# Ledger of designs, part 16: designed miniproteins, single chains, continued (2)

Each design is a single chain, and the fold is of that chain. pLDDT is the mean over its residues in the fold that is shown.

## One batch from the design tools (miniprotein)

Design m4532
Fold by ESMFold2-Fast:
Structure m4532 (fold): chain A 74 residues (1-74)
Amino acid sequence: SLEEVEKKAKEAMARLSRLEREANTPEARAVADAAFAQIEAIYKDLLAGKLSPEEALARIDELLAAAEAQIRAI
C-alpha cells in the first residue's frame, strides 16, 4: 500500500541520516543525499502510477542496502 511505502521511505531516510551523522564525512553525506533523492524519485514514480507499491518497496530496500554498504566502505 502507499502507506507502507511512506513508512518504509521514512524509516530508510532516518537510518541513512543516523549512518551519515555517525560517519561524519563529506563522502558519507554525498551517499546519503543521493539516496534521499532516489527515494523521492521512487515515491514520485509511485504517485504517477509508474511503479506498484510492491516495486517501490523493493527498490527502497535495494537502495538502502547499497547506500549502507557504500557508507561502510568509506
Scores: mean pLDDT 86

Design m4533
Fold by ESMFold2-Fast:
Structure m4533 (fold): chain A 55 residues (1-55)
Amino acid sequence: MSLEERIAARVAAADAKLDAFAAANPDLPPEDLERIRATVHAQVRRQVEAEAAAE
């Protein structure tokens, strides 16, 4: 499994959680959701890269 595949899989899982969170919080502004999504994507990438570097 490539590093890119691992990042993509975790990003997809994070996006699914964010979509569920947005559905539960309809008053959340779209721009705030976008900022959270960007932050989560950056964190996921760093986490997967750190894990791969430790292998």
Scores: mean pLDDT 82

Design m4534
Fold by ESMFold2-Fast:
Structure m4534 (fold): chain A 68 residues (1-68)
Amino acid sequence: KEEEDIKIARDVLTKKKYYPLEELSQEVIDFLLWLVKNPELLKEFLSLPEEKQFEYIKKLYEQYLKEK
């Protein structure tokens, strides 16, 4: 569900110290909306083991930034 996916993404970003939420709140929201538009990517992310999930979410965020 959308609320759970948002919480998971925020937890990954904050716990891994990927980016400060205050500065990137709009980009984080846009990234989550982009993921929702591509549900296959989100499903693949959730099926990965934790160590690969971090690498995958980082790659997806970089891809999102390039496509924007």
Scores: mean pLDDT 66

Design m4535
Fold by ESMFold2-Fast:
Structure m4535 (fold): chain A 64 residues (1-64)
Amino acid sequence: MLPSEEAYEKARKVARDVYEKLGGYEGINAATREAYRLAKEMGLSDEQARALAMAVGLELIEES
């Protein structure tokens, strides 16, 4: 099951905020962890939450 678009957008925004505060590699790592945590809070499975966090992390790397 894929996460909803709403869940992805929320996690993406929170992750960006974390990255903007910390920056660099540490910021990317913290952002991915926060995206995972938020996805779990939204009721996603471990696999879905990890996939979403990884997608967000890769997006931040691409934009860096």
Scores: mean pLDDT 76

Design m4536
Fold by ESMFold2-Fast:
Structure m4536 (fold): chain A 80 residues (1-80)
Amino acid sequence: MTPEAEKAIDEAVASLKKAGATDEQIEAVRNALREGAETGDPDAARKRAQEPVQKALSKMTSDEAAEAAGAVLGALEHAR
C-alpha cells in the first residue's frame, strides 16, 4: 500500500466519522479500502466496501452521505 493510498483512506474515514459513522463502521470501511489498495483491484475494493459504506450512509442526511461517498470513491481510485 502506498502512502498516498493510506492518506486517501484516512480522508475517507475522517469524512465518514464527521458524518456520524460509528467506530465499527469506520473500521470496516478502512479494512475494506486497505485490502483493495493492497490488491490493486478497485472493483474488489468497491465490493468489499459496499456493505459497510451502505450501512454507515443509511443513517446520514443526503448531503452527508454524498460527501462521505465521494471521499470513499476517491480512496478507491487511489487503489489503481
Scores: mean pLDDT 72

Design m4537
Fold by ESMFold2-Fast:
Structure m4537 (fold): chain A 102 residues (1-102)
Amino acid sequence: MDLDEALALMVDYIVAADPSLRAEAEAFAAELRALVAAGAEVTETGVFTRDGKEYVLLGFTWELDGRRHTLTITVSEDGVIDFETEGLDPAAEGALRQRAAA
């Protein structure tokens, strides 16, 4: 599964759970695309089933200030979002987002 397919499925799951969240889901997908445009590597894109539920998995890694950062996102078919981060500093994430928006 490529990044665009995984992001589209993520948006579909969120919107299927709550149609009022379409703008927020699309903004989140745009932020993840901006992270990749800023130099982040896509480590994981896929779908898996756990306890009878389908999930979209998205993994990213990047280096900032000589430190490796990782972000793993899991979205259930019920639109529940879970985040796992390593080395992620809110200031470093903000700097990446600022560079992507320039």
Scores: mean pLDDT 76

Design m4538
Fold by ESMFold2-Fast:
Structure m4538 (fold): chain A 87 residues (1-87)
Amino acid sequence: GSEAMRLYIEGSALYALALMYYSLAKRSEDEEEKKELLKKALELLDKSIELLKKAIELSTDPALKAAAERELKAAEEMKREIEEELK
């Protein structure tokens, strides 16, 4: 219902913010700034992933569920990339 749509929109917005921080981190020449931006992106991705999983769980609309599942896969892949950068 509308709750699943709201969770999807919120999760997508957090994913977009995480992408912004990750992009800034990739452009940073300062190692400390890069790590801080990567950590901010990771925090936003963790929240995005939780909301997208909840949207999938609550969704009765196959199209919304499919969209949320695609975004979840993208968010989980970005999280993996950031975690490797922070090791």
Scores: mean pLDDT 90

Design m4539
Fold by ESMFold2-Fast:
Structure m4539 (fold): chain A 96 residues (1-96)
Amino acid sequence: IDQGQQLFQQGRQLQLQGNLQQAIDLYQQSYDLSRDSDPRLAALSLFNLGQVYRSLGNYQNASVSYSQASSLYDSLGDTLSSSIAQNLSDISRLQS
């Protein structure tokens, strides 16, 4: 497992434990490390970052993170994940 993947898994563990602020930090680091080398991991990190922001009621940041994940999924040809992320971005924007 590379460093970006390890950070993603640690972020997911913290999210499951309800340590949402620490999960944000780890998903952001996973995204930063993977964005040029592993675009699927980068998209997953952004998607989970959106979920955590939404759980915290930070709908503006959730919308941005989901929108970025959607664009990255679309670039990968993952139209289903792109559509799901875009819908969550739109819903989050309406809640802002």
Scores: mean pLDDT 89

Design m4540
Fold by ESMFold2-Fast:
Structure m4540 (fold): chain A 56 residues (1-56)
Amino acid sequence: MDALETVGRVAALVAEQGLTLKQAAAAVGVNVTTLRDNFGITSVAELTDFALRAGV
């Protein structure tokens, strides 16, 4: 799965459905630890900022 596409899907679920970072990551099939270690994403604010800057 493309890494940027994965982050975009997690961000969309958080924005559209109000899911927590953990719930959105689980729905996409990725661990929160993977988002932290690969992208530095530990919160919804960091997820949103990353997705906006990455254009996803």
Scores: mean pLDDT 77

Design m4541
Fold by ESMFold2-Fast:
Structure m4541 (fold): chain A 87 residues (1-87)
Amino acid sequence: SLEEEIKKLIEQLKAAKTVEEKLEITKKLASLVAEMAEKENTEEAKKILEEIGKLMEEIINLDRNDTEGLEKLAKELVELAKKLLEL
């Protein structure tokens, strides 16, 4: 299920060791969380979708050498994903 895939990506993101791995998993997680939020079609899900859009903009504009910035954005995305899974 989409929920199971999101949970797997969260665990993979926690285990990721390289910037490249973290970036790819973060992008994939953002895509799946956005898809799930769109399917939920609640006011809470719409707010999560808007926040994911903002995080994706920040990820796209992130300097490749900003490992701390990537980790911060990844953490925020995981928190949004967990919030969506609780809906």
Scores: mean pLDDT 82

Design m4542
Fold by ESMFold2-Fast:
Structure m4542 (fold): chain A 90 residues (1-90)
Amino acid sequence: EATELIKAYNEGGPDAEVQFSGDAYPEKIYTFLLRRGGTTKLSEFLEQQDGKHVNAPELVPKISTFNKEEIADLLRVLGVPDENINAGLA
């Protein structure tokens, strides 16, 4: 569930291993967060799918600063269904 992913990352940090029914691996999520960066808009991330370019070594600690809208966008881009995102954040 989306809630489990959010909790694991906020509490476990970058070393947390997350097994979500959508195969949300820490490695993939970490890479996505580096692109998202709190400085990259969702639309820009979708256009820039090289995944290598990053400039935020402390990005992972910033995940706890993400508001619910940003977390929802993150999960949506990762392929989590809107229904699960809404239920998880409620």
Scores: mean pLDDT 45

Design m4543
Fold by ESMFold2-Fast:
Structure m4543 (fold): chain A 79 residues (1-79)
Amino acid sequence: SLLEGAEALLKEAPAAIEEVAALPGASEEALRKLEEARRYFEEAVKAAKAGDLKKAEEYAQKGLEKIAEAQRLVAAALA
């Protein structure tokens, strides 16, 4: 379910964010993207708890997009 998916993402998101933040080459810009991801996941859980599963999915996808942006920045710094 979308609620279960959003809660699973929020549960796993801190570990994923910490993993990327701990990588050599994690810049201030990358850390800002990870903070944006965290906020989107928080909004996803709030929307899911309110019963707006479509909005929860949209916020969760935005959070994942921000993690991907942070990963690209770290990868570029490590090259």
Scores: mean pLDDT 75

Design m4544
Fold by ESMFold2-Fast:
Structure m4544 (fold): chain A 87 residues (1-87)
Amino acid sequence: DVVKELTAFLEENNFGVNDGKLDKRTLAGINLFLQTNNLISEDESLPIKEVGDKEVIEKLEEILGLEVDGKLDEETLEALKKAFENP
């Protein structure tokens, strides 16, 4: 499960909690990571909201320079991990 692997990765790097959910806490962690590494401005941040993950995933894929297909897949996770290695 890519979402569980993502939340585990964020927790290991002190950007989130490993709860296996793409929720407000996970999105806040991703936003903090992207802003801290100058990958986005505040205007480009992922929306922190109760609903909708497809638009969030599409925005994340765009920020990471990936194909925008709205899928949180292994390619998206690998791109995030690579960004963590070279902040």
Scores: mean pLDDT 69

Design m4545
Fold by ESMFold2-Fast:
Structure m4545 (fold): chain A 66 residues (1-66)
Amino acid sequence: APAPATVLERGAIRASKAAIDALEQGKSDEEAYNAAVQAWLDAGLPEDEARRVATLALQSAKAVFA
């Protein structure tokens, strides 16, 4: 079996899913970004990484719907 995902990797996956779900619901880029930030923080992960992770999550989500 592949190595299990780290807590940080699981947080990044949750943030990406939150951004994708927001854009799929017709929400704005800002709302998708905020959803990704909230998903990361709700996972108990560091606030200093939230902006970077949310930016990458939004970019990935926009690529899915481009």
Scores: mean pLDDT 78

Design m4546
Fold by ESMFold2-Fast:
Structure m4546 (fold): chain A 100 residues (1-100)
Amino acid sequence: SQAEAAVLAIIDRTLDIADRAAEKASPEAKAKLEELKRQLEELREQIRRDGVTPELLERLIAVIEEIIKLLEEEFPEDPNMKAMVEELRLLQERLRRLLA
């Protein structure tokens, strides 16, 4: 479906942002980002099996929020990371519109 394609594209973009952040992150933050990436990959698999459900959308929004908090804590002064955080917040808003 168009909704499924949109949600999968959001997961792929979130993974790309997490990968770029991991390159600059401390070892502790990198380990946390790798765990959040595994959760995103599991959500991708579940969405491919079950389609787009409210429960999966809420879980995806929560994982993105955890990435946002980690990036804000790890890179408080990095303007490129601030731009990625703003992009992640816009992706969360797109997901919330699918819940309506």
Scores: mean pLDDT 90

Design m4547
Fold by ESMFold2-Fast:
Structure m4547 (fold): chain A 63 residues (1-63)
Amino acid sequence: MKEKEIEERKKVFERARTMPDLPGAEAAALAREIVEKWRKYFEPMVQGGRDGAAAIAAAEAAA
């Protein structure tokens, strides 16, 4: 388990929650980074699975 990568993801997510007044452009960039870290974190686990690809797409849509 890569706990450091999970912590980095949590930091970006937490920052987004505490700054709801960010300009649209900055908010979009932050959201994209959260999705990107989420996707990269799960990529090694789901690389061989079709269900994994769907999970990544769902995570991206959730951002």
Scores: mean pLDDT 61

Design m4548
Fold by ESMFold2-Fast:
Structure m4548 (fold): chain A 98 residues (1-98)
Amino acid sequence: HMNMIKLVAAANLPKSISEEEVKELIERLKEALGPKAKVTFRDNMLLVEYEAESREEAYKAMDIIAELAQEAGAKVVNAVLYDPATGETESHTYYMKP
């Protein structure tokens, strides 16, 4: 138990998204973040849980999640970082780039 930063990111995907597009998104997230990243999809909501050893790793993971979710049609991605060593929380919101 190193002082790992917990990342939780959530994005609502379009209701028109196919099961095949969801599967491809999950596979791309696992390739980018590693096979231990917890990726769930329920009620058109993508949820990604990731534990980073550094803030730089957490920020990189957030950017990757936001980019891939936006490619899948997410207009908004919300991410929360929690540092259990300090008790600090940090919130980020990504809007679809023009």
Scores: mean pLDDT 81

Design m4549
Fold by ESMFold2-Fast:
Structure m4549 (fold): chain A 94 residues (1-94)
Amino acid sequence: GRLVELAEELAGVARAAIRAALAAGRLDEAEAARALIEAGRLAQEMLDAAIAGDVEAAREAGERLVELLRSLGQDEAAERARELVERLVEEAER
């Protein structure tokens, strides 16, 4: 459904951003692996909360994911992730 599609797109944005940070030397392989695991957990937490109708929990998980990407200097990816979080929250409120 639409929630799953938005969560998959968000996970894709996060993976691309973490790979870019690794390529730029901002992360080593172990740091990149941990960031990928954390991003996956946050995306899943957001999707689970959205499916349960817990809009506040979904927003909090989404905000943490956006902050993760900003901390890696991936500002454009963080902005795209924020847009996807807002769309996912709007879809969860339906």
Scores: mean pLDDT 86

Design m4550
Fold by ESMFold2-Fast:
Structure m4550 (fold): chain A 64 residues (1-64)
Amino acid sequence: ADPYIATLEFPDGEAAQEAAKRAEEKMKELGITGKVVADPESKTVTIAAKDQAGLDELVAAARA
């Protein structure tokens, strides 16, 4: 299991998908090792990273 994980809730499935795209883009931009999973039905995005700094960066991007 990844040691650092966060689940974020959004007002709708479209917002969750958009947030996941932002997190994925930041992951590629910074070369962060992690996973981003959007669930539009639950309006959630789950982000996991190998360290806290990477997780914080991806969470910040998703919330932007």
Scores: mean pLDDT 81

Design m4551
Fold by ESMFold2-Fast:
Order: structure tokens, then C-alpha cells, then sequence
Structure m4551 (fold): chain A 84 residues (1-84)
């Protein structure tokens, strides 16, 4: 993961209801997706940004819109969100 990815993970941890345990589960999930070739390193930053926007806006922006905007499959973004 890049320095930008670590900064976004730290910002996620500051959000209400986000715990270190949940962030650790998210990181493990992202590593599994990388190992399976389902995402690339560059997709991680965009996925983390989409999650941060969704959670920081309290779900006011639809997850499907963010999936399209950040170019992440909705199924992957939804699964990642369920871990937080």
C-alpha cells in the first residue's frame, strides 16, 4: 500500500463506528483481492476514497454512484463497506 492509502485508512479510523479491528479486516480483504488478481494496487486508493466519501457523507451519496465514479465494481465496494 502507498503512503496515500495509509493516510486514507487513518482518516477512516477517525470516523464514528470505525474501529482498528474493522480496518484490519478491510486491509486483509484488500490483500486477498490483490493476491487473487481481482484488483490492482492503483484500485486500492480509489476504493478507499470511495469508502471514505460514503461514510463521511453518512450514505447521502449512493454507493452505486461512488462505485461508478471511482471505477470500482459495486460488489467489491459493497463487501468492503460491510467490513466497516
Amino acid sequence: MTQEDLEILNRLLQLPGVTQERVDKLVSFLQELLDQGKIKEEDITRLLKALYVYLSTRGRIPLSFLAKQYGIPLSILSRALSLL
Scores: mean pLDDT 86

Design m4552
Fold by ESMFold2-Fast:
Structure m4552 (fold): chain A 97 residues (1-97)
Amino acid sequence: KVEEVKAEAGKTLREAGQELDRNIKRAEDAVKNGTPEQAKKEIDELRNTLDEARKRLESVAEKAAQVDPGLAEVVRGTMERLYEEAEKKIDELEKKL
């Protein structure tokens, strides 16, 4: 049970981080090389990906809390970090529009 929850948490964290990284790079490229409309669309997609990632990580943290409170804390800490980094990047990109 605990090992299954740890595996799910690790997979969800890895997938969320990779998806956010891809969408950040896409938004950066659109702001630098695309039209304002393309840039807005990619920033909106990044915001949507961030919201989806948060919901997935909260769900996993709730499951983790039932078996390993320390794991739940790690998941929430990583989620907060990913959220903060992505929001800062979105703010930087919006200022360039």
Scores: mean pLDDT 82

Design m4553
Fold by ESMFold2-Fast:
Structure m4553 (fold): chain A 75 residues (1-75)
Amino acid sequence: MEEEIEELRKKRDELVDKALSLTPAEKQPEWQKRFDEARKEMEVELENMTDEEKLKRLQNAISALEALVKDLEKL
């Protein structure tokens, strides 16, 4: 279960990097800060969750990031 949570964290981080790479250079610092802030908030939230809740929360975040990346790729 720890392995699965770690894999989802890695996938989340990879999707954030991809979203930033698709963002105009002038806006990248603003979006980087927003992603860093959201990640920090999420990690605090995860600390008080069960492993099943952590998996669900991370999967939901990944789904949202995948949707964002797909929308950015359409531009």
Scores: mean pLDDT 82

Design m4554
Fold by ESMFold2-Fast:
Structure m4554 (fold): chain A 99 residues (1-99)
Amino acid sequence: MDLTPREVFIERLMTLAGMSEEEAEKLYEIRERFLKFAEEKGIDLKTAPYEELVKVAEEFVETELSEEEKELIKRTAEKLGIKADSLAELLIKVFSLFS
């Protein structure tokens, strides 16, 4: 997963998903927390296979996200037309859309 700069990520969420700047900034903070979590687990987000990214995202969703943050991810995915079988897959797909 190649990562866009903060300003580009926020602008794309606002333009593509119709999100407020406040909602886009909250999602950016969740992305930064996920990056740190994955790094602490020894996962290289640039080279890791999709299945490995989903596995670390499942742990992140279970241990690190509030219900409000989970709902924000679901709402963002819905606005972007992204579908997946799990919240972890939605999170990976949302963050990868802006790579």
Scores: mean pLDDT 81

Design m4555
Fold by ESMFold2-Fast:
Structure m4555 (fold): chain A 66 residues (1-66)
Amino acid sequence: SQQVQQELQQQTDQAFQSSVDYLRSDPSLKPLGDEMEELSKTPEGRKEAYQRGAEIYGQRVVAELA
């Protein structure tokens, strides 16, 4: 379904952007956020960057619920 695929893409994009914004908001973590943004500029790097973003987002959600 196009709708399901679009929703999954939106969740993936949101997780990535949230993770980049989170890392950039902390001066000690900003270089990691900048690195993820750079990785996202190529098709190959984008896949890696998005996987990293999803992992960071998931860890933050688990930590907040604890």
Scores: mean pLDDT 79

Design m4556
Fold by ESMFold2-Fast:
Structure m4556 (fold): chain A 70 residues (1-70)
Amino acid sequence: SVEEAKEIAKKALELLDTHPTQALAMVDEAIRLAKDENPELAKKLEQAYTALRNGDIDTAKKYLEEALKI
């Protein structure tokens, strides 16, 4: 569900600086949960995922924060 996706994304945001590999996996899970019900949220989470894969923690934080406002 969208609420579950947001909860996981929020936890990923909390772990981003200390456990980026775990945060990346959590964002991927949140994308899967969101894409069926809210494609806009899923797209924002995918932008965060791409930034995180590239090691751009600051950009990933920005997109996760934006996703949580959707």
Scores: mean pLDDT 85

Design m4557
Fold by ESMFold2-Fast:
Structure m4557 (fold): chain A 85 residues (1-85)
Amino acid sequence: RAEELARRTVEELRELGYEPSEEDKRLLLRVLERAGERAEEAAREIVEAVKEALERKLSDSEITAVFIGAVLRALGEVEDERLGF
């Protein structure tokens, strides 16, 4: 279920040292719901992107931008799949 996956993804981000805002958590949930069968893969890609940003010592605003970018990238991949790509 997308809600449980979103909760687990947020916990993984917290363990890495990143706390998403309530709005970011809502965006994540909507994208994972839209991703359907790709939701687990999308969640992994988002966590890895944020982990790399944290390892590179980026600023809080840059890490948030990486998170948003990864979430939007996951949504784009879902839309491409619906177009037969």
Scores: mean pLDDT 77

Design m4558
Fold by ESMFold2-Fast:
Structure m4558 (fold): chain A 94 residues (1-94)
Amino acid sequence: KEEQRKADLEEARRLLPELEAAGLPEELIELARLSIEDPAEAIAKTALIAAEKQKVSKEEVIKQIEAAREEALAAGDEETAKAYAEAIEKIKKL
């Protein structure tokens, strides 16, 4: 339904100002926009780029995404939680 699309778009919009507030490069903001088209791929790519720039390990990246997944589940956003789970699997395969 159209309401599902709106929820996905609003979640993506929420990520954009958070990334901008954190002073992240436009490349990372662009990847956040991909969350509308392929949320799992966008999350995985954004997390890996952030890990390289912030000098954090893959394990720490997975832990951060897992925490975000738990928040999404608590909010009843099962689609976002599913995207985070898929992103974790993609990172593990690398």
Scores: mean pLDDT 68

Design m4559
Fold by ESMFold2-Fast:
Structure m4559 (fold): chain A 68 residues (1-68)
Amino acid sequence: SKLEAAQEASLAALEVAEDPSNEKAAKKLKELLTKKLGASKEEAEEFVEAVRSGDTDKAGEILEKLTR
C-alpha cells in the first residue's frame, strides 16, 4: 500500500540522513519513491537531496504530495 511504501521510504530516508554519502541507501530510497509511490526520477532526486541537506520541511512536503 502507499502507506507501507511511505513508512519504508521514511526509514530509508533516516539511513540517508545518518550517512548522506551512503549511495546504497540513497538508491534504495529513490527506488521506493519511484516504484512504490509513483514519483518521477526528478521528484525522487529532489527528495534525496532534501534529506541529505537536512531540509526536513521540503522532504516532508514532497512525501505528502506523493502519498495523497
Scores: mean pLDDT 82

Design m4560
Fold by ESMFold2-Fast:
Formats: structure tokens, C-alpha cells, sequence
Structure m4560 (fold): chain A 103 residues (1-103)
């Protein structure tokens, strides 16, 4: 669904904006590369899921780093919110993929 794809991209862009101030330059570059790959392949559901898993992994590592460094609670909460947004998108697309495999 083009409408679903556009909503997921908007959610990912929101997640990136929330997390960006807490990301290292390397983490920012990796997230941007995954997002660009998703934009280039809007019809490839398996690829979209793979890139979302990559975004989730980066944000999970960022969250672990911030907790270890005793970062301000507000920064931790923003990264947690970004991770929840990415996780919600993953649940949506994996449910859609399961429906396609049963058809």
C-alpha cells in the first residue's frame, strides 16, 4: 500500500528527528543509509522489514550507550520513543508479510 508506505516513512523520519541529537556521527550515517535504501525500494516489503530491523538495532545500541553513560533522562526518553515508533512500524509490516504468505 502506497499510503501505508508513506505513513511508515513519516514515522521513521519522526523517529530519526527524536534520536538525532543523541546519535554519534557514525550512527546518524548508518540510519540515513538505511532510510535512503527504504526510499529507493518502496515496493520491496522484505527489504523494508530488513532496514527497519537495522534501524531498531542502531537505536537499541544507542539507548544502551546512553544508559551506560548516565545520559539525561530526557535524552533516554527521546531515544526510547524513537525505538517504539520503529518497533510499531516493524509490527505493522511483519503482520502484512504474514498475510501475504497466507494468500
Amino acid sequence: SPALYQQILKNIEEAYELAAPSLTPEEQAKMKALIEKMKANPADLDLLIEQLRGLEEILTRTLERLKKENAPREEIQKVMRALMIIGGSLVTLTALRLTDERS
Scores: mean pLDDT 86

Design m4561
Fold by ESMFold2-Fast:
Structure m4561 (fold): chain A 73 residues (1-73)
Amino acid sequence: MSVEELVAEARRRLAAARTDAEQLAALRDFASELAAAGVAPEEIAAALEALVREHRLSPTVRRAVAAIIEVAR
């Protein structure tokens, strides 16, 4: 699967998500899929930050995403 297809899937999952837990699961899966595809940690971080801003996610989800980014580095 291409990075563009992974981004499109993540956007679809975030649009359908109704809870912080569902949003976090979508972002965690997306980060794992990007890592499996060989995407660099800094690019994964940028992609996650872009999705968080685009979907205006809660402070709880934003903090959890920051932790995912730190683990990927």
Scores: mean pLDDT 80

Design m4562
Fold by ESMFold2-Fast:
Structure m4562 (fold): chain A 88 residues (1-88)
Amino acid sequence: MIEKKTFTPEEVEVGGRRGADGRLVVTATVKISKEDAENIVSVTVEVKGGRILEQRVEVKDDGSIVATAVVDAPPQRLEVTVTVEIKK
């Protein structure tokens, strides 16, 4: 069975940097259990009001998930949701 866990903007640690081309690089960090990290099927990052051009996800063995997204049209307030699908 696949379990879907959604981390709301309040649960996601967010960093952002603007590149020379005007694109925003958003880094979203969430923490799950080490057991769940070993069973990740997918990770999806959503930026409310932003257009995602590129997404990269790194899963650490300690249960940390670091997702990086390049956003073409970033909103004034950065609200990031991370959804993790885990095999149970």
Scores: mean pLDDT 77

Design m4563
Fold by ESMFold2-Fast:
Structure m4563 (fold): chain A 79 residues (1-79)
Amino acid sequence: MSWEEEYELGKKYLEKGKEAFEKEDYESAIDYYLLALAYYQRALLLSKDDEEKVKEIEKNIEEAQKNLKEALKKKAEKE
């Protein structure tokens, strides 16, 4: 896969995670955010020679990490 394909998959799963979170399906949100992070990490490895692309991917990684943390907190509160 190209870095662009991995990055687009990351964005797709980040969006699915947000949708699951809004529905209070925190288990699915966690799974989707973890998938988003995996794809973003692959995109980062493939794009490491391009400073602008690296910065863009890193911003999305930070968003996915923040959203994952919130989903984990919400799941713990419901258990």
Scores: mean pLDDT 84

Design m4564
Fold by ESMFold2-Fast:
Structure m4564 (fold): chain A 78 residues (1-78)
Amino acid sequence: SREEAEALAEKVDREGTRIKLENPSLSGEEAVRQALINLGFTEEEADEFLRLYEELKKDPSVSRPEAFIRAIERLLEK
């Protein structure tokens, strides 16, 4: 659901921020990838999320935060 996707997005943001503070040389993409893995997703699922997020960002009608939430929704649908 949208609510579950928003809750997961918040968890990913918190974990990604923590990872980046401890490892400032990591890119935002690398921090998000590691955050997903730490939250129980596989490397394959994390990589699929990043591919979907990049594709969704190509739609000019979709904001960056909206693209992120939609990519999370797709991840939850598997």
Scores: mean pLDDT 83

Design m4565
Fold by ESMFold2-Fast:
Structure m4565 (fold): chain A 97 residues (1-97)
Amino acid sequence: DPEVREFNAYLLEHRLSEEEREEAEKILEEILKKMGASDESIERRLELFRNDDTPLSIALRHVLLYVSSGKNQEEIERLKAYSPVLAELAELVKKNK
């Protein structure tokens, strides 16, 4: 999948720092809360992503794809405000729509 390859290549070149990873987790938490997920469900999903062999990047991509297809522009702009790396990841996900 060229879209998955481009997203993964960007993350491989721009490895999420500990700080950027924390911001990614916060964004995932906010998005899941806005989608109506319970605090317990959010905690379990974040823990699964941390302990899974599947990179947090894949989970973040799926959430960004889901949110970007259904969410308004204001929510996307707020997401981009968290970090330049997360902003670029959001644009890559949106571009490959």
Scores: mean pLDDT 57

Design m4566
Fold by ESMFold2-Fast:
Structure m4566 (fold): chain A 109 residues (1-109)
Amino acid sequence: SKEERERQIKQLEHRRDLFAESRRNSLEAARLTGDRMVAIEPARTGPLVAAMLAAMDAGDFAEAQRLGIEAGNLAGPTLASGLGIIGVGLDFSSRQEEEYTKKLEELKK
């Protein structure tokens, strides 16, 4: 029914918005982790962290992971591990946001 379709749309919008919030939280966590890396070794990590955050904002999670590994190798294994976990969460939430957006487009046809 029309009412059932409207309920499904609202449920999908809510789930999309939750993953969008998760993505924003992961980006903030990556920024804070990057700040800690730069504080430990600013000369070499600074440019790598800046490029990593730009890649994350652009949705290029493969490049962000590569840059994060390079920065982590300089800053140490604890921060490198933390960035790896954040990167997995960011990729997952971004893919889920895209999936729910596509489902919403199909239902709104």
Scores: mean pLDDT 82

